# Designed miniproteins, single chains, continued (5): the designs that were tried, part 26

Each design is a single chain, and the fold is of that chain. pLDDT is the mean over its residues in the fold that is shown.

## One batch from the design tools (miniprotein)

Design m16877
Fold by ESMFold2-Fast:
Structure m16877 (fold): chain A 56 residues (1-56)
Amino acid sequence: KEKEIEKLKEEISKIYDEGYKETKSSKLSLEQQKEILELRKKIAEIEGKKMIEQKL
């Protein structure tokens, strides 16, 4: 569902924004990077299901 994907993308954006504000080098912590990867995987899973549906 597109709305759910948008929500997940917004969460990723918030982590980037907050992470860059807290770090002097504009580099995210390993924990923040890990959280972003988890969210990106969830988005890819939802998008992948749509792509498979389109192939049929």
Scores: mean pLDDT 68

Design m16878
Fold by ESMFold2-Fast:
Structure m16878 (fold): chain A 88 residues (1-88)
Amino acid sequence: SELRKRAEELTRRLREEAEELAKRGEEEAERRTRELYERTLREDPERAEEVRRLAENRRRSGGYAARGLLHVAADVEGWIELRRALRE
C-alpha cells in the first residue's frame, strides 16, 4: 500500500537524521576541544590542563546527548511501525 511505503520512507529519514545528528555532535565536540586546547596552550600554558579536562567533559556530554537523540529516533520509528501495522 502507498501508506506503508510512505511510512517506511519517513522512518528511514528519521533514522538517517538521528545518525547524522549524532555524528555531527561528536565531530563538532572533537573540533572545539582541539581548538580550545591549542588556543589555551599558546596563551596560558598553565591553564591548558584545566581546559583539556573541561573540553573532555563537554565531549562526553555531547556524546550522551547524541546517543539520546538516536534513542528517541529509534523509539519514534518503532511507534510509526506499530501504528502502520495496526492500520493494515
Scores: mean pLDDT 57

Design m16879
Fold by ESMFold2-Fast:
Structure m16879 (fold): chain A 86 residues (1-86)
Amino acid sequence: EVDPELYEPAKIYVKEEMVKMHGKKMNEEFAGQPPSANTVPLEDVPAEVLAEVLLNPKKFQPNLNPEVMPSAEELKKKLKEIAKKL
């Protein structure tokens, strides 16, 4: 289900976007998250898991809010653009 060519770009994308969002949108996106989730750095989360969450959020994240997350189509486009640079 997860395209293996996309989860390498997804890892890069998530790291860059989280750094970009530092302190700005964290309160809104993680308001309902437990403290343990907020303390886990992206480097400790497997890239395959992050890619699957981004590409199929409804399948892996029951509490993920789609309104604050980019659509799966937007994520795939961004991941393909990152993959082109590789």
Scores: mean pLDDT 52

Design m16880
Fold by ESMFold2-Fast:
Parts: structure tokens; C-alpha cells; sequence
Structure m16880 (fold): chain A 111 residues (1-111)
């Protein structure tokens, strides 16, 4: 468990850094930034559920906050009309690929 929590901490830190890098590129490449924020956001949600299942609620809360910030940034880009239909399709594909994993992890946390 302790080794698993340490591995999750390293993954949360890495994904948060990737999220911050994507946010820094929003004005230069809003399409690429939206795709990367979608990937890092869903991965952060997965890590939050894994951290919660291991009893690390602080790490879970940190990962959830990072995911929420990524989601809020994506929503602003969509609301501003900066995201193409092709990018929205790619984002939906990323979410669909993660849907089953997230549902299974959420059920494990509730159990």
C-alpha cells in the first residue's frame, strides 16, 4: 500500500505538471491544449479514485482539484468557440476510452 501510494503521488505530480504545461500553451495551440487537458484530466480523476481506494483522501482531493481545473479550462475554451468539432470528437473518444475504468474504480470506492 505505501509503495502504491508513493507511485500514485509521483503520477499525480507528473500529470499536474503536464496540465500546467498544456494551460501555458492555450493561446498558441488551443486544439492541442484541449486534447492534452482532457487526457490529463481523466487520468487525474482515475488517480483520485485509486488514491481514495487506498485510503489517501488528501492525495485523492488534490488530484480531484487538478482535474476540476483542467475541466474548467476546457469549458472556457469551448464557450469561447476556440475548439473545433474534430477536437471535440477527439476529446469524446478519450473520455469514452476511460469511462469503463472510471466506473469500475468509482464502484470500488463506494464498496
Amino acid sequence: RQAQIAALRAQVDALTARRDAAISKLDEDPQGAAVELTRTGVDLVELSLRAESLGDRDLAAEARRAAAEAEATIQKLIDQGKISDETIKKMKEILAQKRETLLKLAAEVEA
Scores: mean pLDDT 82

Design m16881
Fold by ESMFold2-Fast:
Structure m16881 (fold): chain A 86 residues (1-86)
Amino acid sequence: MAEGAAEGAKLAAERGDPVASINLAYTAAHLNGHPEVGEKIREAGRAALAQGRPDEASRLMYEAAVIASKGDPEGALEAAERLRKA
């Protein structure tokens, strides 16, 4: 389940669809039992979109989704924090 969401986030990022990448990254974290991580990922992605950085948002959200799907909530949070502080 979480792996499928991470794969979807990768495809969305490759297509340049940051909104879909953000939503799928949130879903991957939630399905892997880390809804708080999912919320932080979503906040970071939305902030990057508001700053006019959709390509960066897509890429980092895909990375966060893959990390979350592997059960590494700390790594997923680090990816979200990198995007938020950029």
Scores: mean pLDDT 67

Design m16882
Fold by ESMFold2-Fast:
Structure m16882 (fold): chain A 65 residues (1-65)
Amino acid sequence: MPLSAEEQAIVDEVNALLAADPDDERAHLRAIALLSRVPAEKRDAVVAQLQASPELRARLRRAVA
């Protein structure tokens, strides 16, 4: 499913945060806050577009359930 402009902006911001340091816990908290703005039914699609390991994507997805 194509993402909306707002959802794509969230993906881009999260990817930028994770690109700086994928193990930065502060970046993870910011990413969780951004992902919580995504409607629940779109969260799987948004998380699938993240430039992160499968484990990190699963962790972020659980945090916003």
Scores: mean pLDDT 78

Design m16883
Fold by ESMFold2-Fast:
Structure m16883 (fold): chain A 85 residues (1-85)
Amino acid sequence: DIVIGPLLRELFAYLEKLAKEGKGLEVADSQLPYVAAFAIEIYKKTGNKDILKVAKEIAERAANSPDPYIAEAGKILLEEVKKVE
């Protein structure tokens, strides 16, 4: 996909910023599953535990979302985080 590379780079930079600044979850709820999924993939490639921590926080927030679609995705992403720990 022609947009996947730029999107992944932007998400990676955003995750690095979150990890460095120690900020909590400053993302729209609709974006939470996507950010968590990309964080997990970046962790798999880099081994950066700070990115895995961000993935956990975002996936947990998604799992607790009042939106049932976001909550379901968040639960699946938490299972993926457990697999790569």
Scores: mean pLDDT 69

Design m16884
Fold by ESMFold2-Fast:
Structure m16884 (fold): chain A 112 residues (1-112)
Amino acid sequence: MEYLEKYLEVGKKYKEETLKKIDELYEKYKPKLDKELAKEAEELVKSIKKAIEAGDFEVAILAAAVALTILKKKLEKEPDNESIKTYLEFVEEVLELLQETVDKIEAEIAKE
């Protein structure tokens, strides 16, 4: 069976759903972020969506993982900053969603 062709078809199905879920997560978290972190979140969401539209789920995962690392370092300096905590939770949920999406694509392709 042609793995690449099936990956593209299955990926297309999950791409639209994943983009919608990312928009829903961003809308949920955006009102709880300060102005600066809301702008940072918007840029991250834009980068992740661009990667997903290109079919590059691995690049989307990398973008979220890098953001998570940076936010954890910021939170260590400001442990009581609720806006940073909220943005961290958002990025963790986005990363989990992306990882689950890749796992679903791979699992569906493995079913012959």
Scores: mean pLDDT 81

Design m16885
Fold by ESMFold2-Fast:
Structure m16885 (fold): chain A 61 residues (1-61)
Amino acid sequence: DEARLREMVERALAGVEELAKESPEAARIVRDIGVRELSEIDPAAAAEVAAEADKILAAHA
């Protein structure tokens, strides 16, 4: 389901962005959980989320 996959991607990235400013460590945990969950459904989407989340984390480091 493409709509559910898109929703999962958006939620994972929003969670990382929300936490990255307050707790980079918590944001990394949320990133790792989201990437792991997406990897079991769509490895390409998981790789994209990992790359975008890493950019968000770098911007707040």
Scores: mean pLDDT 80

Design m16886
Fold by ESMFold2-Fast:
Structure m16886 (fold): chain A 69 residues (1-69)
Amino acid sequence: NAAELARKYAEKGNAGAASTAAMEQVLKDGGTKEQAYRAGFAAALASQANDPETAAELVDREAKEGGVK
């Protein structure tokens, strides 16, 4: 899911890949463009901060707030 992808890419310190993976997964799960952008931004920030757990939590939160599972 989007949160797990964000965690994996954040662990590698690849902010761009983490952002793209989170955005694409949220859109695939039926999320809005706004939710996808928020999830991608959260994943990128957490990746740069070297905090994969926060990346996963923020992506999960953004996806669920829009009704995406």
Scores: mean pLDDT 70

Design m16887
Fold by ESMFold2-Fast:
Structure m16887 (fold): chain A 81 residues (1-81)
Amino acid sequence: SKEELLEEAERLLLRALLEAAARDPALAQQMTVLLNQYSKAYKAGDKETMEKIAEQLLAVAGQVSPELRELVARAIELIKK
């Protein structure tokens, strides 16, 4: 269901934030701000803003590690379904 996909996405994003916080707290804080903005855009149904914020999230996650970027990318893909 859509709810199950969103729950899985939230688990992946939480895992990504925890890993980012352990490696680079400043980038983790930046990701948290972007995730809050993404959540607001999602609730508003603003797909254009969601895509722009997702791109920024992926860029910041990629600065932490390629593996973290992949976790965030998987979460975003689940949310888009």
Scores: mean pLDDT 87

Design m16888
Fold by ESMFold2-Fast:
Structure m16888 (fold): chain A 61 residues (1-61)
Amino acid sequence: MSAEEFRAAVRRLMEQLVASHRDRLSTAQLNELIDALARWLQREAPEFADVIAAVAAEMRA
């Protein structure tokens, strides 16, 4: 998987998470979930840590 493909996949995953929970969770809780997912992804794929952090920052409300 290329860095570009990985970035797109991470963004889709975070968008789906927000879309699935925005009616149930506050903005603060959604941001906490985004941060938790980003931290887990950075642990699994440390070579993409900067890309994951950038996507998470873009997804935070």
Scores: mean pLDDT 80

Design m16889
Fold by ESMFold2-Fast:
Structure m16889 (fold): chain A 100 residues (1-100)
Amino acid sequence: SKKEELLKAAIETVRKLIEKAQEKYPDDVDLLRELQRLADEFIKRAEEISKNLTPEQAAEEILKLMEEFAQRVRSLAPDLQEEVDKALEEFKKKIEEILK
C-alpha cells in the first residue's frame, strides 16, 4: 500500500542519517545515543499517526515529523547539516513518487 511505502521511505531516510552520524562521530557515544532516541521516537510517531489517515494525509504529517527530526539533528550535530538537508529533499521527492 502507499502508506506502507511512505513509512518504509521515512524509516530508511532516518536509518541512513543515523548511519552517517555513526561514521562522522564514531566515538561520541552520548550524541549517537540521543540521535538514536530521536530516530526511535520519530518512527513510533510516524507509525501511530499513519494508522487512521489517508495516504496523502499520512505523507503530510510524516513530512512534518521528518522536518522536526531534521531540525533537532542539525541542532545536536551541526556538521551533519548538508547530509540532513539532502536526505530531507530526497524524502520529499520519494513522497511525490509514491503518491503519483
Scores: mean pLDDT 88

Design m16890
Fold by ESMFold2-Fast:
Structure m16890 (fold): chain A 87 residues (1-87)
Amino acid sequence: EAVELAKLAGQAAAAGDAEAAREALARLEALGLDPALVARAREAVERLARLAERVAAGDESALPELEETARELQRLIDELIAQAEAQ
């Protein structure tokens, strides 16, 4: 189920559900995935959520950083999926 949790974390983050993404990442850590990789993904989720709030409030200057952070998070989720598939 680690692969499904990694996918859920990515889907929740993309949908703006930071709480669901955090819960999925915490379960991945409990399943023995790399704590440093999980911590990096969690930080990216929090950063993405703050940037999304700024964009929603009309701060379009946050868009480039939002797009960069979303790409970083997707890369981290892909690494978590690969690690989950390997264990």
Scores: mean pLDDT 82

Design m16891
Fold by ESMFold2-Fast:
Structure m16891 (fold): chain A 86 residues (1-86)
Amino acid sequence: MLEELKRKVEELIKELEKKGAKTLAEALRRALEDGDLNALRGALFAGELALEYYKKFKKAPDTPEDMEEVVKYFKPEAEKLYEKLL
């Protein structure tokens, strides 16, 4: 599971970089370097929410403030995504 989780986070980093969310992608890369299961789960969750936000608003979240808006907007969907990732 750890190797699969790392691969998924790596894929999210590449996708976010392509969409211009370079600061967020850097934060996810730090989670990969930590290698901690909780950090990787958080990175996967954040990356997936950011991509869903981009699909709806055509704007890639790039700052912590952008991510707060993403979480607030997706509160019910965030819970559903978290449930799916477990």
Scores: mean pLDDT 71

Design m16892
Fold by ESMFold2-Fast:
Structure m16892 (fold): chain A 95 residues (1-95)
Amino acid sequence: MKMLEESKKVLEEAKEKIKQADSVEEVLEIMEETLKKLKELGAPQVVLNSLTLGIKRIRELEARGEPVEVAKQVALATLDNVLRVLDEEIKKLKE
């Protein structure tokens, strides 16, 4: 499904941007833009929910004044989990 392949590319590009981010605010902006792009592509609700939960966790880190390195770790773990969920959805459609 072209939409799922495009969603995977968006998530992989987001991972690269997160690694280069200099602030928790920039990490949040990248994650929120990624969520918006996935919604526009019509990604499955389970994928959107996983990313939304990750964004909430990063906002909690920002509120606590945690370092950008911690926010990056949470963001990258979130994106890896979302990619795993997306790969499972792709597998179901090919079976």
Scores: mean pLDDT 83

Design m16893
Fold by ESMFold2-Fast:
Parts: C-alpha cells; structure tokens; sequence
Structure m16893 (fold): chain A 81 residues (1-81)
C-alpha cells in the first residue's frame, strides 16, 4: 500500500522531498524519470531537505515489485503536494 511506502520513507512526516531524494527513490524502484518529468514533478511537490535517505532497492523491489512510473508520480503528488 502507498501508506506503507510513505511510512517507510518518511516516518516523521516531514512534509517535503528534495530533487536528489526523488531521483534516489526512483532509481531504487527501477523507475526512469526524464528530465522533463522530473521538472514538472518538482513544480508540484513541497521541497524539503529533511529526508536524506531512500530505503534499499532490495526492500523497495520486494515490497513494491510492480510499481509503475505513474504510480510513483501519483504517490509523490498524494503525500508531498
């Protein structure tokens, strides 16, 4: 569930993400964002440097093996817009 992913990456509910965190999380999930998709996403999300570590790719792929690019974008917009 997306709530479980949110709890895993942001247990303290910081309310924002950095560009680097989005890139690291997408890479860990096996999702390739274009520069254009990333810039559009950054315009819509609240930015914060408080979250510095993405979970391991092993953990993320085990729990969310079939997460699509659209589901990833929808996740960020739901929790960080």
Amino acid sequence: MLDDLYDLIDPFKTGGVSKQFILDLAKALGIELSDEELEELLKKVKQSDKITRAPSSRVLKQLWPNMTKQEFIDFLLKYYS
Scores: mean pLDDT 73

Design m16894
Fold by ESMFold2-Fast:
Structure m16894 (fold): chain A 67 residues (1-67)
Amino acid sequence: SEAERQRELEEGLRKAEGAIRAAVAAGADVAELRAQIDRVLEETGDEALAARLREALNSDEVVPVAT
């Protein structure tokens, strides 16, 4: 079922988002996490997935743009 597959993907994505947020809160290297997300994009071709993971990463970024 496509609905069951979508539910499993959403559960996996929510866990991945939570893991990214927890890693950032624990002081993980944001650049390394971003590189891992880019690798996921290269392996899956899923830009929407990569964008959601980057949003989870960005929501905990404290450093503003250079201006």
Scores: mean pLDDT 71

Design m16895
Fold by ESMFold2-Fast:
Structure m16895 (fold): chain A 95 residues (1-95)
Amino acid sequence: MSEFEKLKEELEKLFKELEELVKNKAPQETIMEKIKEIVKKLKELLEVDPEKAKPYAIAASNDILHFAKEMKFSEEQKKEIKELVTEIMEMVNKA
């Protein structure tokens, strides 16, 4: 398995975990930690193969923003999510 494929599978697993946390109404702090793990994995994917990672990073960014909109996050948490997504999109635009 390539490094990219391994990271992609790990990213898919993290998104499934995020969906379960949201469905089970997990604490907002727990959901924030999972979002940060996803962002870290997306940065790793973008470093390994920027061109192949681009569509996944865009899709993941949209999904994260959608989950954030549906959740009752604090203004500070919403700002942090927007900053994390902005960092990913800046990497996408440079790739």
Scores: mean pLDDT 81

Design m16896
Fold by ESMFold2-Fast:
Structure m16896 (fold): chain A 95 residues (1-95)
Amino acid sequence: SELEAYLEKEIAAKTSKAAQAYMVLGLLYEEAGDLEKAREYYEKAIELLEKDPSKLTDLAVTLRALSDVYEKLGKKEEAEKYRKLAEEALEKARE
């Protein structure tokens, strides 16, 4: 259906913009030293990016940023988990 294709495109565009906005908010809060809010917004971005197979590179970058935030928070197990997920997403993006 042309209407379904149009609506799917509009939803994807809005979802992509929301993911980008959450990534930017995560970065801004990280730079401001608010690591808890940086974590929250990076996690929101990842939730949206995980649903779009065309966004594996953005997913990998955001997972790496979240890993760095967890390391700064002293949460080494979570940092290592997200570092590995970022490497997996990047490998899938290369295939």
Scores: mean pLDDT 85

Design m16897
Fold by ESMFold2-Fast:
Structure m16897 (fold): chain A 77 residues (1-77)
Amino acid sequence: SASELLEEIEELRRQADRALAAGDFATLQRIVDEIERKLAELDELLLKQPPTPETIELGSALGVHRMHAWVLRRELE
């Protein structure tokens, strides 16, 4: 589900923050790649759902996590 996918993205973000703090860029790269794949899956899933308060809130969370993933990607450059 969209909510389960969001929970997975949130956990991966916490793992990415730990990898970055530890200077483990190999682990960070792998996690960022996985976050980006899950964000694409969530976006496609939300596009197929009607606009409700829940799906609008999930769309906002998607936007925030997409921005975080972009910042993390820049750390790998």
Scores: mean pLDDT 84

Design m16898
Fold by ESMFold2-Fast:
Structure m16898 (fold): chain A 96 residues (1-96)
Amino acid sequence: SMVKKIIEEVKEMLRKGEPMEKIFEFAVEEVKKLPESTIKELAKKLLELVKGEEEELKKEFPSTVELAALQIIVEARLEGEKELKEEAKRKEEEEK
């Protein structure tokens, strides 16, 4: 999946401590390369996630591409947190 590849690259940038502005710009450029249907689906996922705050979010990020890029960053953060928790559990198992 092209989306999964972008998520993995964003996860690496987050892991390296890259500035959020740089991560956002990277995600926007990569999202622009996706099919229009995929971009719209990612934007819809973000708007569903922020139900009740859609007007505020659209005011700051009126571009569908920008909304899709934000969804990618959200998914990358969630996956990164899950991986860190799994690594911590493995280290606890090695100490027993």
Scores: mean pLDDT 77

Design m16899
Fold by ESMFold2-Fast:
Structure m16899 (fold): chain A 68 residues (1-68)
Amino acid sequence: SDEEIRREALEIAVRDARDFAALVLKQPGATAEITVTETTVTVTATVDGKTYTLVLDAEVYAELLRRR
């Protein structure tokens, strides 16, 4: 169902966000925060005093899952 696809898409997006955060946290003094909504997963990372934001759109993941 589309509801199951959207749930799976969000779970994959969260997994990707966690993998990215783990990569960031290998840097000394780095921080990473993950914010999850029903449609997006956002990673806010600080490395060497500079802040970066990565936004993952769960709709993109859902579209790819429908094409499998």
Scores: mean pLDDT 87

Design m16900
Fold by ESMFold2-Fast:
Structure m16900 (fold): chain A 87 residues (1-87)
Amino acid sequence: STFEEVLKKLEELKEKLKEVDPKSAESIEQVIELLKTMKANGAHEETLLQIAIEALDAVKKRAEEEGNEEIAKEAEKVRKEVQKLLS
């Protein structure tokens, strides 16, 4: 399932971020839990994927504002992979 692939990508990003930016890792964990809850409540897959993209954009923007270019690049990479699944 596309949604399950997106959750896996977010889990992988979370694990990478734990080493260098625990706050961003916590934010991604919260998004994962939100997406799981919304899916359980009948949210459409397209809506869930849009929320995932918005969350990744928010992580990237915060990292850029904090001058953390490596985190911003990693978030952008995952965002592009999720966007490709919508194509």
Scores: mean pLDDT 82

Design m16901
Fold by ESMFold2-Fast:
Structure m16901 (fold): chain A 95 residues (1-95)
Amino acid sequence: SEEEEQKKYAYDIFKTFLKLKKEGKLKEVLDETEKLHSYSGEKNLVEKLVELFKAIYENNLSKEEVRKLAEELNLPKSYIEGILEALEEEEKKKK
């Protein structure tokens, strides 16, 4: 379904985010992405994801804080579920 495809897409993007964070490349990638979308009057999906990912990176947000911010940014529920699934999976690997 479209919702399952969106969830998987968000999961895959967030897994890439976590990998970039481990490699110390995340800030450069987020800053570059933000520059490409900084001229939008209305925040598009990419700008919302960048804002969420920067907040997670800078503040070490918990799963509940990530969910709350994603909801405040009006991200689709499928995207929120995909991101939280990826975050929980990484936490299980690290304890």
Scores: mean pLDDT 74

Design m16902
Fold by ESMFold2-Fast:
Structure m16902 (fold): chain A 88 residues (1-88)
Amino acid sequence: GQSIMDQFQAQVAAIQAAGAAAMATATTRDQIRAIRDAVRAQLTALFNQVVQQIDQFSQSQLQQFLDDAKTFGADQSIIDRIQAQIAQ
């Protein structure tokens, strides 16, 4: 569980940092939109990857992952799956 959470947090930070760096070089609305869409797609892919391993999470790690999923706007299906795991 902890290794997966550590990798997840590191990947979220890397995606956000790369997005911020790209945004700093953006000069057009189309570039800004493309960067936002790329960040959203990368975060969505990361949540889809990590949700497959939530059975290895402690209750506190599940709650943290749920809070992150809600904060970053993960799909309702991901939120529902995390909540179902918490209920076990």
Scores: mean pLDDT 86

Design m16903
Fold by ESMFold2-Fast:
Structure m16903 (fold): chain A 69 residues (1-69)
Amino acid sequence: SMEEKVKKVIEEAKQEVDELLKQGVPLDDILQRLSALISELSRKYGLSDEQRRKVALEVTNYLLQQVEK
């Protein structure tokens, strides 16, 4: 099971994806902003490498589903 901290970070990143897509931000810029956000949140919350990878995979998969699937 995911830690509550990891779940919260994933949810906040998904909200950012939704907002940027709604604003018509280009996909390349969304990817850069998400990378920066995930790095900042991982540092702030002290996420392990495994937890950070889980966040990145879940958020990237969500973005892909919103745009391509």
Scores: mean pLDDT 80

Design m16904
Fold by ESMFold2-Fast:
Structure m16904 (fold): chain A 98 residues (1-98)
Amino acid sequence: SDVDKIHLSETLLRNLFFEALIRHKQKETGKSVSLKDALAIWKQIESKSVPEVAEELVKTLSPDEIAKLLEEMRQLSKHISRKSSPEVREAVEILLKG
């Protein structure tokens, strides 16, 4: 399955989620995200499980933004030999089904 082809660490996945949310906020506001706002977004990502963040992304991001995120995940996965944790696998499944 597509889930079996995407291998990421939790930290790397959180970083990709952060970049996706920053890009989304920039698109919605038409302005650069301030350091204060960026830190607030990161704190929210850091305080939640990766499946919980994935559920929020499916509700927040457009289908095109989700597709871009999934492509970035597939590209980075090519450099990772270790299988994803169950939590990372669940987060990827949420994004693929959203």
Scores: mean pLDDT 87

Design m16905
Fold by ESMFold2-Fast:
Order: structure tokens, then C-alpha cells, then sequence
Structure m16905 (fold): chain A 102 residues (1-102)
């Protein structure tokens, strides 16, 4: 659902622009404590990705689609991926697929 991905990315970008260090710490804690596939967890993962990378909503959607495609093909990002933003986008992509299969 491209429209949902766009809405989640726009929300995440907006939240990232307004986030302070305390809010970033709360996002990280929520992500560490929660594993259920929810739109809230997807949005929080994308918010951290946007905060760390300065990616636009359009770029977040494109990166998210790339990660979803990799997961659908049974591929994973390289184990040596060190970009935290890409790792958070990958986590969001996995949750989006779990939500769509439910």
C-alpha cells in the first residue's frame, strides 16, 4: 500500500524534525521493548531513520520499498551494514510485510 507508506514516512519526517534528545531516547527504548508489528512501531523506526539520516519523506519511501523488495526475494542487507538509518528502515520494512500479511 503505497499511500500508507507515504503517510507513515511523512509522519516520521515531521516527528524527526521536532524531536529532541529525550524524545530520541524514548523512541530507542520503545523499539527495544516492542517487537509486535504495529503502525506505531513502524512510524517510530522511520522517525529514528529520518532523524539520523536527514532523508526526505520521498527518500524514506524509496528506501523502504527497496528493503521490502529485498525481504520479498529472501535477501537481507549485507551483515556488515553499519548505517543505523538503513538498519531502522529494514526493521520497518519487515514490520510492514508482517502487517500486510495479517
Amino acid sequence: NEELLRELAEEAYRLAKEANEEEVQELMRFIQENSEPTEELVTRLLTLAAYLSNLSPEELVERLKEQIELLKNGEAPPEEERDPATLYIGGAARLVLELENK
Scores: mean pLDDT 77

Design m16906
Fold by ESMFold2-Fast:
Order: sequence, then C-alpha cells, then structure tokens
Structure m16906 (fold): chain A 99 residues (1-99)
Amino acid sequence: SKLDEIIKIINEFAKKLFEVLDRAGASSEDVARFIGQVLLAVGYALENDIEGVKEAIRGAADTVIEAIRKHTSPEEAERLAEEVRKFADEAIKKLDEIS
C-alpha cells in the first residue's frame, strides 16, 4: 500500500540518520529529539499528510545537524551535515515519486 511505502521511506531515512548520530557521539537528549521527529513523520503518514511527512523529515535532519555541530569538529560537522541533507533530499524525492 502507499502507507507501507511511506513507512519504508521513513524507516530507511531514520536508520541512516541514527548511524550519523551514533558516529557523532550524540547525547541521549539529542537522540530523543530525533526520535520525536521520526514519530511525528509516522503520525503524518497515518493521516495521509505527505507535506507533514516532508516537514518532519526536514525537522529530523535539522535536529541531527544541530547534534553533530555540538559533538564533532567544525570540519567533520559540515561534512556530516551535507550527508544528512542528502539523505533528507533522497527521502523527500521518494515521497514525491509515490504521491
């Protein structure tokens, strides 16, 4: 179903961002904020609100980038931030393709 495809996209995005948070040495508080954004995306998916899903994905990416900047060197932080933005862009593109 379309819902199953949306949930798969959210899950693949969340796994990639969780790996970045883990590599960056993020705190439990940073991880909790990230999980909150993932749950928000799932909530919007259940309501068939694709624009809400996209906004929650962007919010999750911003939360991860903020955590990276707190815990890594400036050079590594910008490199990882670029990876996170690419993962968000990929997820949003996949959502557009199934809409």
Scores: mean pLDDT 89

Design m16907
Fold by ESMFold2-Fast:
Structure m16907 (fold): chain A 100 residues (1-100)
Amino acid sequence: MPLPPKTPENIEAFKLAYEKTLPVMLKGVEEGKPTEGFRKAVEIAEELSKDAPEDLKMAIYVGMGLAAAEATIYKGKKEGAPKEEIERAEEELKKLKEEV
């Protein structure tokens, strides 16, 4: 996936979006309402990206996307997905975190 340029502003926007959207998606999974959690995360990302330039919007949505991937792994663990699938997904997420 093409990543936005690694400017300080884009890195900060990415981290902020990740930190604000991850808890609401995790809470949605814990409450058995993952769709509601994702909807709230999209609303947060939309508010953070309001009137922002394209690179900053991309950074915000990449941050939300990383949080969504992590919440999906957590949902899989909660629903009893195979350990091998979870470990593979966690390793891929770790690699993505090292590149952003």
Scores: mean pLDDT 81

Design m16908
Fold by ESMFold2-Fast:
Structure m16908 (fold): chain A 95 residues (1-95)
Amino acid sequence: SEILEKVEELKKEALKAIEEGNEEKAVEKIKEMKKLVEENKDNLSIEELQFISEKADEIFKKAKEAGMEKVAKEALELSTLVGVYILEKAVKKVM
């Protein structure tokens, strides 16, 4: 999936920004991930959304370890958004 490849790239860029102490760049990359997911939510499977949630959790853990509260909050918001989309798709599947 081209979308999953872009998500993985943005995750790597966010993790690199955290390592470099660049909080603004890390937030920017997470917001790009959020926009990509929002624009493609109808074309993403539950399995693909779970993959994205795992990438958001990786960023969250690294941000917490680095003491970057703004980055951690942004990653948590992305994970929460993805969780909502998973629930919406699961409900539609049983109808």
Scores: mean pLDDT 87

Design m16909
Fold by ESMFold2-Fast:
Structure m16909 (fold): chain A 85 residues (1-85)
Amino acid sequence: AAEAAALEKVLDEMIADLEENSDLLPPDVRKKMLELLEKARKLARQGDVEGAVEKLAEALSLGSGYDKEEVKEMVRRYIRALAAA
């Protein structure tokens, strides 16, 4: 699906960026975020868009301090926009 492909690309970019810019977050938070993003990427590759969005929202909530449900809605809207392009 177009959404799964868009999500996989976003996850690849986020993992690469977080790995390259290691000083953006405390080490423990960064490590947990990377673990969640890797799980999200595996789910996206399996076509499980819902599972991937859940893990991505969890990772972003951990890094930002925003409410998980709010982040999940933002992620859904972003992925839909990318898939529609």
Scores: mean pLDDT 77

Design m16910
Fold by ESMFold2-Fast:
Structure m16910 (fold): chain A 61 residues (1-61)
Amino acid sequence: SPLHDELHEISVRLAKLLQTATPEQQAAVQERLAQMVKDGLSLEELVKAMRETVDELEAAI
C-alpha cells in the first residue's frame, strides 16, 4: 500500500540521519519509537509520527 511504501522511505531516511546523530539524539529517537509501540498507533498515525520524528531530527542536526 502507499502508506507501507511511505513508512519504508521514512525508515530509510531515519536510519541515515541516525548515522550522523549524537548518542543523545539517538536515545531520544529510540524513546519516541518505544512510545509509538506502547500507544498502539494505526499505520496512518505511525507514518505521521515517524515523519515528525525525522523532521525534528533533521532540524537538530
Scores: mean pLDDT 82

